# Designed miniproteins, single chains, continued (2): the designs that were tried, part 28

Each design is a single chain, and the fold is of that chain. pLDDT is the mean over its residues in the fold that is shown.

## One batch from the design tools (miniprotein)

Design m5007
Fold by ESMFold2-Fast:
Structure m5007 (fold): chain A 67 residues (1-67)
Amino acid sequence: KLEEAKKELEEKLKELEREAVREVLAGMPTDQAQARFEERVRELLKELSKKYGLPLEELEKIAKELM
């Protein structure tokens, strides 16, 4: 359960990072791309919290360690 959530979080964070890079390459200012990335990470953590039944705070700790 926890290992599955951690693996999915890691994979999804890599996808969000690639999306932010694409946005910058497409002409988005770096600060705007960073803000959008942070918003997407927050929504991802909420989604995984609901999906796996884990506290949001626990997923935030894992994400902080991965980033």
Scores: mean pLDDT 81

Design m5008
Fold by ESMFold2-Fast:
Structure m5008 (fold): chain A 87 residues (1-87)
Amino acid sequence: AAEEIRKLAEEVREKTKDSPAAQAAAGSLENAADYLEKGDIVNASKYLTAAGLHAVAADVEGDKESAEFVREAIHRANKIFDEYVKS
């Protein structure tokens, strides 16, 4: 779970270098993975929410390609998180 979210954060960092908002979303995904690895579900959830807000900021900036990439990564991260919490 945590390692999968870290991999998504790395992909965001590599694919969205020109979007400050998308890079901030990657940082939030990294923090979510760190908290999830520690079993801190509440803080992991807060950082996943923060990543979603940064994705909205990327869309507002007009970088639609970076915003779409981040939205897909966050959707996958939320699915990983939900499956972890339900296990």
Scores: mean pLDDT 81

Design m5009
Fold by ESMFold2-Fast:
Structure m5009 (fold): chain A 68 residues (1-68)
Amino acid sequence: TNVPVPGVVLSETAQRLLQLLQSLSRPLSVAELSKITGLSQSTVSRALRELLRAGLVERTPDGRYRAV
């Protein structure tokens, strides 16, 4: 579904995860992101949901996430 994004407003956590995913250029699981960032898995999941909604990351077939 092609819906215009009226402005990508990301939390600081989502911005941090995006930068990490871009720097590593590989898929990371919620558990791996939690371990690297020191954040809880629930916090990481919320931030990843923001990034998915913004179209800035994608979910891989194995359930990991990477920057687009």
Scores: mean pLDDT 79

Design m5010
Fold by ESMFold2-Fast:
Structure m5010 (fold): chain A 79 residues (1-79)
Amino acid sequence: MSAAALTDEEIEAAERLARSLEAQGDYRTAGGVYRAVGEAYEARGDLERAAEYYRRAGEAYEKAGDLAAAEAAYARAEA
């Protein structure tokens, strides 16, 4: 398995981008960004931080009306 490629600086930039997207009402794209951050932490073995970002992705997907993506993200947070 290949590890996720995001650096700590890229994660910080992604967090700022996701918050900006949420402020603009682009919850679907924000959810995708939070999910990518969760995958990066999971690949590093930081399962606690991964769960936090998967929950944030789920919340963003719910606001976007994408219940299937939200359910998938929440399931990853509980694993």
Scores: mean pLDDT 81

Design m5011
Fold by ESMFold2-Fast:
Structure m5011 (fold): chain A 96 residues (1-96)
Amino acid sequence: GSTRLAAEGLRRLRELPEEEQKRISDIQKKVVDRVAEALDADPRLTPQEKARLLMAFAIEVTALTFEAIARGLSLDEIEKLLEQYADEFIAEVRAR
């Protein structure tokens, strides 16, 4: 199941070179910051709604990252996956 895949991804992440672990962290921070900025710019959302949506996004980014690592995706593929997910998340929020 996805939980076992995420756990395997976390194990593999810890075994990657420190520079690659840092690059993954930097990619995650970049997409989370971009979504945070998009949510903050939306006047329809309350501060509590912004916080809940950002937390939900961050949790999913973490899960997707571990699953991608477990599936053997490259860092460039992980970056593309997370950026695409951020675009889709922002579009879904704006369509509400």
Scores: mean pLDDT 87

Design m5012
Fold by ESMFold2-Fast:
Formats: C-alpha cells, structure tokens, sequence
Structure m5012 (fold): chain A 62 residues (1-62)
C-alpha cells in the first residue's frame, strides 16, 4: 500500500535514477528498494525515482 511522505530536505538530482525535490514537497512512496532507499513519485511533478529514506518523513497511508 503506498505511503504519503514529506521531503525533510532539498535534494538535487545527482544521478539519472534519483528524484530531485524541495523540502516540504509531497511524495508517494511506492516501493522499498533497499534498507536506505525507496522508489517514490513526486505529487508536484509526477516524476518517479529513487529517494533516500533519511530525506523523507512518512505522514500516512493512501
């Protein structure tokens, strides 16, 4: 089940598989990739990419 999360920091795009976002942006966590990373969708842009879990705060289930 997807989780709603909020970005806790600004994250620049450093690789083509990563998602770039600003602090406070809303993201939909779709899948866990590893213990430190998730695949998420930006609700602002619709882009999908890999995000470090440390950059996100989960706020609820969708």
Amino acid sequence: KPLLAVATVDLPKTSEDELAFRKGERLLVEEEVDENHVRARSLATGEVGIVPKSALEVVGEV
Scores: mean pLDDT 79

Design m5013
Fold by ESMFold2-Fast:
Structure m5013 (fold): chain A 63 residues (1-63)
Amino acid sequence: SVNQVKIAGAEAYYKALYVEKLSEEEALKIMEETARKKGKELGLSEEEIEEAIEGVKKGVENE
């Protein structure tokens, strides 16, 4: 589901930022790549994947 993609993306972002101590730019890139990979595995449309990525970006930007 779109929620699974959002969770996977957010988890990858926070792991990159707080566990691996990467930059915010690198963490966002990893988030997008993880979300796209997960979305494709789940058979989601490209539009649904992009919506999930946008949702995570807005969420992490506001904490």
Scores: mean pLDDT 81

Design m5014
Fold by ESMFold2-Fast:
Parts: sequence; structure tokens; C-alpha cells
Structure m5014 (fold): chain A 95 residues (1-95)
Amino acid sequence: ELEKVLEELAKLEEAATKAAEAGDYKGAIKALVEAGRLASKFPELHEAALRAYQQALQLAKHVGDEEGIKEANEGLAELYEKLGDYEKAEEYRKK
């Protein structure tokens, strides 16, 4: 249900903000990746999924979280594949 998904996305975004403010960058990255995965299941939320994964990737690169970088890149690759952008999907898959 889209309404339930929007409520869960809001909670994940709040959790990411709270974690980052507390200096828990790994927790923030995890919450953003989960938000991206949830939103990527719904065509109406693909923009939200892109934003969440891009934020996770930027934060993971900033703090040197190699696992977070990998998860965000894999999420972006899968999302671009769903969007039919196979060139961008391959680009993120190689990162």
C-alpha cells in the first residue's frame, strides 16, 4: 500500500537525520539505503529512491564506509535497470 510505504519512508528519513545528528553515520547510511530499497519498489517513488541512494552514497564516501558505498551503488544500479537506463545501471555496477 502506497500510504503505508510513504509513512515508512518518512520514518526512515527521520531515523537517518537523527542518526547523522548523533554522529552515527553508519546508522544514517543504513536508513537511507533501506529508504531507497523501499521506494524503488514503486514507480511513483523512483525519484525518492534516487535521492535516498544518492544521499547514502555521498555520506558513505565522505566517511569512508566501503560497505555503504557498495550497497548504495548496487541499489542505484538496480534502480536504473528498473528505469530502463541500462548504461547508468552498468556504470554504478562497476563502482
Scores: mean pLDDT 86

Design m5016
Fold by ESMFold2-Fast:
Structure m5016 (fold): chain A 70 residues (1-70)
Amino acid sequence: LEARMEAFRREVERAAAELGAEVAIHRLGDTVLVGIRAPTREAAERLARRVRELAAEHGLPVVVDAGVTP
């Protein structure tokens, strides 16, 4: 589980950096909460989709909150 969490975190942080977005990852029980703040709506949507794909790949239940940086 921890190894999967760490791999997921690294991949999410890499994707966020490529899109110029900020990401916060928190564990709430068995669920992972991912907050995304991106420079554009399109970047936020793209990163949210990527996060969900990565979560499914690593077998992690996630809740994604995506928004645009003011």
Scores: mean pLDDT 81

Design m5017
Fold by ESMFold2-Fast:
Structure m5017 (fold): chain A 91 residues (1-91)
Amino acid sequence: SDVEKAERLAEEALELARRGEGVEAARLASEGAWYASRAAERGDSEGAARAARLAARAAVEAARSSPEGVLEATGAAMGAAGAAFLAGLPG
């Protein structure tokens, strides 16, 4: 499902960030946020919110791990915030 893809991508992004691969971590976090947004649009608000939270955390860790990743991490954080917003909208 889109939630499962979002959670896997966010978890992989967190692992990459912990290894200092901030640019790739930010890209995976951004992709995870995109799948979280899709899940929210399809009505999986709880799954989307969880995935968006993981993606946001991954984006923060990506920014911390590498200055080169800061722009990508900012994009990922904005995507995660958008996904969380969508997940919180009344159905």
Scores: mean pLDDT 78

Design m5018
Fold by ESMFold2-Fast:
Structure m5018 (fold): chain A 60 residues (1-60)
Amino acid sequence: SLEERVKRYDEMVERLEALNRDMYKKLQTANDEEADKLIEEHVAKSRELRERLWEEVKKI
């Protein structure tokens, strides 16, 4: 249903916001090399969450 899809989208957005907050906290004490790695990991994790949402939405 549309309501279930919207709910899962909202859950993903909340998780993405949590990942952003965690990344910003870690960046506060990171050097340049650590910062690059943290950003790379953040991009990978956000991509995984979006891909997972697509798979879950397709099954509804």
Scores: mean pLDDT 79

Design m5019
Fold by ESMFold2-Fast:
Structure m5019 (fold): chain A 57 residues (1-57)
Amino acid sequence: TDEVAVELAVKYSGLSREQAEEAVRMAKEGASPEEIARRLGISKAQAAGIITAARNL
């Protein structure tokens, strides 16, 4: 499921593969949408989408 979540993060938020892997890792470690958004320079909505994908895929 990690690979699918990474691919969706790349397509959904325009992140590089390395940034998407970091986002998925943070989401699995319980990071908030605000924390992920701030770390990667994306919107809170994009970060929330990544969290949903990482935890439900």
Scores: mean pLDDT 79

Design m5020
Fold by ESMFold2-Fast:
Structure m5020 (fold): chain A 84 residues (1-84)
Amino acid sequence: SLFATPEQLRAEVDAVVDRLEELVKEGRFTVGLMAANILITAADLQGHREVAAEGYRRVADILEKHGEKELAEFYRSKAEELEK
């Protein structure tokens, strides 16, 4: 199958979100956000909405922790849309 399993996709999202925290600390958060968005969007498009929602909430939490309040709110809203 061209699609990852839910477990594989969750692991990939988790790895990218963990890397995002380091990239945000380094001031490279644009690249980290692009990578996270690609994998989280892929999870959503493959029907793994819970994985995508978890990913967006973790991205929002990292951004808020590092002072990016407006971006954190944007990603939190994306997670809330998927949890409906």
Scores: mean pLDDT 79

Design m5021
Fold by ESMFold2-Fast:
Structure m5021 (fold): chain A 72 residues (1-72)
Amino acid sequence: SAKEEAKRILEAALEALRQGNVPAALKGLEELIRHYGEEVPEITELARKALEALRAGDVERAEELLEEALKL
């Protein structure tokens, strides 16, 4: 399902952040928002907030937001 595919991208982005690979996480979140924004708006809204946190340098906040999205 679109939700399961979106969550797989979220899990990959979260793992990238845990490994210190911010560019990979940014790319994954941008792809998620582009492809799944209409199908899973609740998940992509949290992903947008995480993307904004990462652009501001707040990795911990981004991780919290992605963990919240994975619980949906």
Scores: mean pLDDT 87

Design m5022
Fold by ESMFold2-Fast:
Structure m5022 (fold): chain A 92 residues (1-92)
Amino acid sequence: MSKEERAKKLAEEIANAQTPEEIVKGTRELIDILNELIDEGDYETALKVAKYAMEKLAEGLRKATDFDVQLALGVALIAVATIRKVIEEKLK
């Protein structure tokens, strides 16, 4: 499985997670893949993954009814958005 495919799958799993613990674990793994892509200079794939992850996390946040799940998804979304900004600055 490619890093792109694995990261997209993780984003979907995080968005559908029912516990803060699953969201935190998945977000950590997703950030690790994004950082690996950045370290390899694959900014185009990193940006594509970050955009996809933000879309899926926003969908998950809209559907979440539990406060702790909403908080964890919100933190994940901010973390991915921050990494996306770094990637966009590298592409300029």
Scores: mean pLDDT 88

Design m5024
Fold by ESMFold2-Fast:
Structure m5024 (fold): chain A 68 residues (1-68)
Amino acid sequence: LEEKAREIGEKIKELAEKLGVEVSDEEAIGAGRILAEQGVSVEDIIKGLEESITTKEAAERAAGLGKS
């Protein structure tokens, strides 16, 4: 559990860095622990975060086109 929580936390932190968001080690591990306890896989979390990023990028592009 703890090891899986840390792995999930590390992935969250890596994705946050790609988005330019600062996330503390403690917050990332805490989130990872909650998700691990709920039986969520690392792969499911990565996919969910990637979909969220894609949705945000699509919304930003649509807003840009709307202004243009």
Scores: mean pLDDT 68

Design m5025
Fold by ESMFold2-Fast:
Structure m5025 (fold): chain A 55 residues (1-55)
Amino acid sequence: MVEVELSKEEKLKELEEIYKLNLEWMKKNLDPETLKKAEKKLKELVEKKKKEIEE
């Protein structure tokens, strides 16, 4: 099948890509205070989704 629907691995990669891009943008454009809060929140969300995908 050429479409190759999203699998666990693809979902994880997509999630990580979004997280990395968002985090890198934040690191460059946000203050440390905002970055820490945003990073913590994103990390929590990412970990939640990763657990759901991996389990």
Scores: mean pLDDT 74

Design m5026
Fold by ESMFold2-Fast:
Structure m5026 (fold): chain A 74 residues (1-74)
Amino acid sequence: SAEQLAEDAARLREKAEELEKKGKELIKEGKELIASGDPEKKKEGKKKLLEGEALLGLAGIYRGLARRLEEKAH
């Protein structure tokens, strides 16, 4: 039903927002660690940047799926 598709889309958008927020936080932390000049912190920072970028990518996928469900509901 259109209502079920809209509800599923809303849940995907909520998950995308959470992933995007967490991804941005990890990228910020990663950049701060890299800027510290400590070699061990730079390694941790690079890992956090990769994790953050992966979460942003996943958020984009969830937003794309939500948009398709919204289009099908209307």
Scores: mean pLDDT 88

Design m5027
Fold by ESMFold2-Fast:
Structure m5027 (fold): chain A 72 residues (1-72)
Amino acid sequence: ETQANLAAGEVARIALKEIDESTAVKVAKAVFDGLTAGDPETAIEKARQVAKEAGASEDAINRIEQALRDAY
């Protein structure tokens, strides 16, 4: 739980630089849900999909993935 919260928070900080706050919160929630399920790859896939659907740039999506891999 604690690690999932930290990773979700870091992803939200990175996302907030590239996308709006409401979308960053949705991405962070997808990360938290995936990590709480115990599967970091599922968390990465969900975060990428939510960010892409919200109109995030490819650079923002790549930074989100990198942050998740660095947190784990």
Scores: mean pLDDT 72

Design m5028
Fold by ESMFold2-Fast:
Structure m5028 (fold): chain A 62 residues (1-62)
Amino acid sequence: VVGKVVVALRDYTPTKPDELALKKGDRLEILEIVDNDYLKVRSLETGEVGLVPIEYLRPDTS
């Protein structure tokens, strides 16, 4: 799953300094699986890197 593109299902506001803000429909590249709840991703919209909750993401359907 590392290197795969995922899409944000909804907006997300960071609650921790290492988290990434999401907007619904943002595309993100998976860089690392951190644990069962979080992925380290790079935003394809902004180029920012950070942690996001996995429940806010789905696989890109392309």
Scores: mean pLDDT 78

Design m5029
Fold by ESMFold2-Fast:
Structure m5029 (fold): chain A 99 residues (1-99)
Amino acid sequence: VTATATPTTLTIAEGGSGTLTVTVSGVAAEDAGIGLVTPAGGPPPASLGFTTEASGNTATITLTGVTAADAGTWRVRVTDLATGEVAYSNDVTIVVGAA
């Protein structure tokens, strides 16, 4: 299993929304658990809301209501739900600007 996230830098106005696209290999996106994690693999702040839409080898993560607390470096964690195999994407930097 592999994962690649684009764009590598996502700039969102405070309170705004943004979209991240994840391309997966070795698993269908709809058969995978997909989420946003810290570089160390820990969970995001409980305040960060997101939705995930998966189709084929691509998943779209939509972030909404982003705050300054959500700024920083993140990775996408992809888990093959059949095997338990885990892959992490490249780093994605979320930049939150003043509204």
Scores: mean pLDDT 73

Design m5030
Fold by ESMFold2-Fast:
Structure m5030 (fold): chain A 95 residues (1-95)
Amino acid sequence: ELPVYSSITEENVLAHIEELRKVTDDPFLLEILDLVETLEKEKAMEALDRLQAHVGHVPTQEQIDFLKKNMNPLQLGSIVLENIQSLLESLKQQK
């Protein structure tokens, strides 16, 4: 399911963060959620970089430049939150 990034609101991002905080006690993921909760572009980008390094999905410099240039902090935050949700769902299936 592809999210409609142009319609992402601050309220939607914060609500998704609250839902994820209820379902994970992983200190690494909680730190990533804290970065996204700032709603600052530099912090959202740091969260994306840290999450991708941890999961093993490192975007190319061209992809990073595209995201940095074309996406606002809410859109970047939404991408990070979707990746955390997918990771948590994958971990549940391994048990």
Scores: mean pLDDT 72

Design m5031
Fold by ESMFold2-Fast:
Structure m5031 (fold): chain A 58 residues (1-58)
Amino acid sequence: SDEELDKLVDELKEEARRTKRPIVLTDSKGNPHVLSYKEVLKMSDEELKEKIKEIMFG
């Protein structure tokens, strides 16, 4: 749901800010997509939400 994605966006941004480590998202095919913490923090909440949707469904 959109609420689950909004929560995930918040959690990933807090993790990136706290750890300063790459964020790894796995797509529906099992492929890892690596995002730098700087890219995650540079994106708006809506941009990161769209990126997550792209990875999961693109």
Scores: mean pLDDT 81

Design m5032
Fold by ESMFold2-Fast:
Structure m5032 (fold): chain A 92 residues (1-92)
Amino acid sequence: MSPEERAALELEAELALETAELAILKKMAARAETREELEALLEELQALLARIQAIRDGLRANPAVPASEVAAADAAAAEAQALIAEIEARLA
């Protein structure tokens, strides 16, 4: 295995962990009842989105990464952005 292939698999594993966290935050948002809970979730989602975007940039830069993994990172970023917009609307 090349160092590039190893780095690709590490980014893919990081993306899988961040997508699992996104799924947890999405369920927490569905159960949130207070403004304070929504504000805390918004902060966590903004931090998560920044991490997903950094992973996506790393995946795009690595030629060993399949196009499907870049697409998965794009989808995760879009889902996080949509959830942020939904929570911001609920806080307005």
Scores: mean pLDDT 88

Design m5033
Fold by ESMFold2-Fast:
Structure m5033 (fold): chain A 76 residues (1-76)
Amino acid sequence: SKLEQAKKLLKEGRKAFNAGDLDTAEKYFTEAVELAKDVDPQLAAEGYAMLAHVYLEKGDEEKAAEYIRKAQELGA
């Protein structure tokens, strides 16, 4: 299912993030959000929050703020 695939991608994204592979983490978190947004808004919000962490680590505060807003929008 899309939900199970999104959960797997979030797990792989976190693994990549913890390894310092920010580009791979971004890819997995983006794919997870795409799969989750129409079936589990809370899971998609989690993916957006993880993307915000990726961009903070890259030094892109503006893009991080954008993803924080997207996460909040799905949770509201």
Scores: mean pLDDT 87

Design m5034
Fold by ESMFold2-Fast:
Structure m5034 (fold): chain A 56 residues (1-56)
Amino acid sequence: DELVEFAKEYAEKEFGVKLSDGTAESLARLAYAKAGGDLEKAKEVLKEILRKLNSD
């Protein structure tokens, strides 16, 4: 799943956080739903979610 791998790579690269497979899948599904099925928009939503979760 492209969004799951993207979430894992982005979190590790930008925040040094290793997401579990379950967490990455949940966040990817949430982002995809919020993006209305648009993959590129889902990636942007994923980045926003991860930034908020790792803002500290």
Scores: mean pLDDT 80

Design m5035
Fold by ESMFold2-Fast:
Structure m5035 (fold): chain A 72 residues (1-72)
Amino acid sequence: SEIEALKKSIAVGEELGLSDKDLAKLYTNLGKALFRAGKYDEAIAYYQKSLALDPTNEEAKRNLAEAQAALA
């Protein structure tokens, strides 16, 4: 599945020492996949991980706000 593939990509990326910016992109993509699956709480967690690595990521900020609104 897309979610499993992204989780594997993150694990491999961490082992290979991917940059914070590249890991943030993978976390954002995982959050997006979880959001599409209706897993809003998990999506929020991964968007927050992405922003911890790259605070300037406007896509992650926007997607975080959407996921939080979906739970409100």
Scores: mean pLDDT 87

Design m5036
Fold by ESMFold2-Fast:
Structure m5036 (fold): chain A 64 residues (1-64)
Amino acid sequence: MAREAIERGEEYLAQGDYERAKEAAVEALRLAQAAGDTEAHDRAVELLRRVYEATGSLDEIDLA
């Protein structure tokens, strides 16, 4: 669920796997929105922000 997705994303970020960290953050955002979980939504946004700040941009999966 959203919080577990955030947790996985943080692990990927710690490993330098920014693409999977971004995917986990986006999945967490989707799950949090579906559940109306404002706390999880905010944490997912913060995680996604941290990924972007760390890379400036992702290697090949920057934008849709």
Scores: mean pLDDT 76

Design m5038
Fold by ESMFold2-Fast:
Structure m5038 (fold): chain A 80 residues (1-80)
Amino acid sequence: AEELYREAVRLAEEGRLVEAGELYGRALALKAIAEGKEEKLRELIEKQREDLATIPLSEEERAAAEAAIKAMEEELEKAR
């Protein structure tokens, strides 16, 4: 998980925001699942989707946020 966080930060520094978001979301989900916090992860996904609908973001920031949410949902689905 920590390694994925470091990669996400590196990609963000390079301006690769969508790829950074995907790795960040995946790292967050894997950590939450490993700690048995799947319900907290679902709450976070729901809140992020609400925030995404209401907060004005640039196209790149929106794409990155959507990539992160999708990565979290995919990892949660695999844990079922």
Scores: mean pLDDT 79

Design m5039
Fold by ESMFold2-Fast:
Structure m5039 (fold): chain A 55 residues (1-55)
Amino acid sequence: MLTPEERELAREAYLAALAGDFAKAREYMRKLMEKYGLSEQEAEDIVVRVYLEMS
């Protein structure tokens, strides 16, 4: 189960990407990776999961 902090970072990354702000999306992805020791693929999987939960 994702922590509230993981979910919020993933949500912000997704919303930034939807807005076309890919620099901001990359910053949130980097924070998620750094804080939780995740690979880029693992961070992308979390963002996709949060997206599916919002759909």
Scores: mean pLDDT 80

Design m5040
Fold by ESMFold2-Fast:
Structure m5040 (fold): chain A 77 residues (1-77)
Amino acid sequence: MIELANTPLLEAVRIYLEALGAPEEFIERVVAETERIARAQGFDLSATVTATLPKLEDWREGAALFWRSLGLPDPRA
């Protein structure tokens, strides 16, 4: 399990994907996409995330799970 406590949204997604072993290029893309979607939906980027998420070996599924847990649209769906 990967625990996030009061972590800003963009930092939270980075920490989670790093813990899954995602490549830095992928992490940068997901962080940028998360910011774009959050801004488009009027989400407060200063808001913090508190969650306990599974440690998945598939970092692509990890990114999708993170977005679903926040109610953000999955770009792969």
Scores: mean pLDDT 77

Design m5041
Fold by ESMFold2-Fast:
Structure m5041 (fold): chain A 71 residues (1-71)
Amino acid sequence: MSKEQLRALAEGALKAAVATAEAAGNEEAKKRAEELGKKALEAADAGDEAAVNAQIVQLGKLMAEADPELA
């Protein structure tokens, strides 16, 4: 996968996780999403596809945990 594609995936996952946390009113989840998203973007810039994928999985898990009705 290209660095551009990795960055797009990281940005999309971060945006979705932050939006989910904000909708839930969960400031801690929002902060955690921003931290995970930063790591995903740093990994994308390094071309580390495995690290990007790992952070995206963590962001998805955080979204599920931030919505108690869908967890």
Scores: mean pLDDT 78

Design m5042
Fold by ESMFold2-Fast:
Structure m5042 (fold): chain A 65 residues (1-65)
Amino acid sequence: GGAKAAAGGAEAAASGLPGRAAAQLAFVETDKVGDRETAARARALAEQGPDAATGAAQLRKIAEE
């Protein structure tokens, strides 16, 4: 209920990451779009990720799998 503050979406998560992490997230989302579980996991990591470097590495592993 309520489409207020819709600025913090998928794009915001990627925009908050460095270029590498953002590219990894976009790649996983695009490549693994058919795999909802993998896409959701990559998303959660990009948003929660302990650090840009660690987040990018984990996203890369998801993409590689």
Scores: mean pLDDT 57

Design m5043
Fold by ESMFold2-Fast:
Structure m5043 (fold): chain A 50 residues (1-50)
Amino acid sequence: SDEALRAVAEAVRAAFGPLTDEQAQLFVKAIRESGADPDAVLARLREALA
């Protein structure tokens, strides 16, 4: 979902500092193309950042 992908990009920015728009788009594209569930990726990122 687009909402989950936006949330993933936001979580990555929070963890690693500001990303360029190009870096954020590449990250989102990689998740979509890998076939990973964006909601599962978001859950793992939130857990790792806690």
Scores: mean pLDDT 67

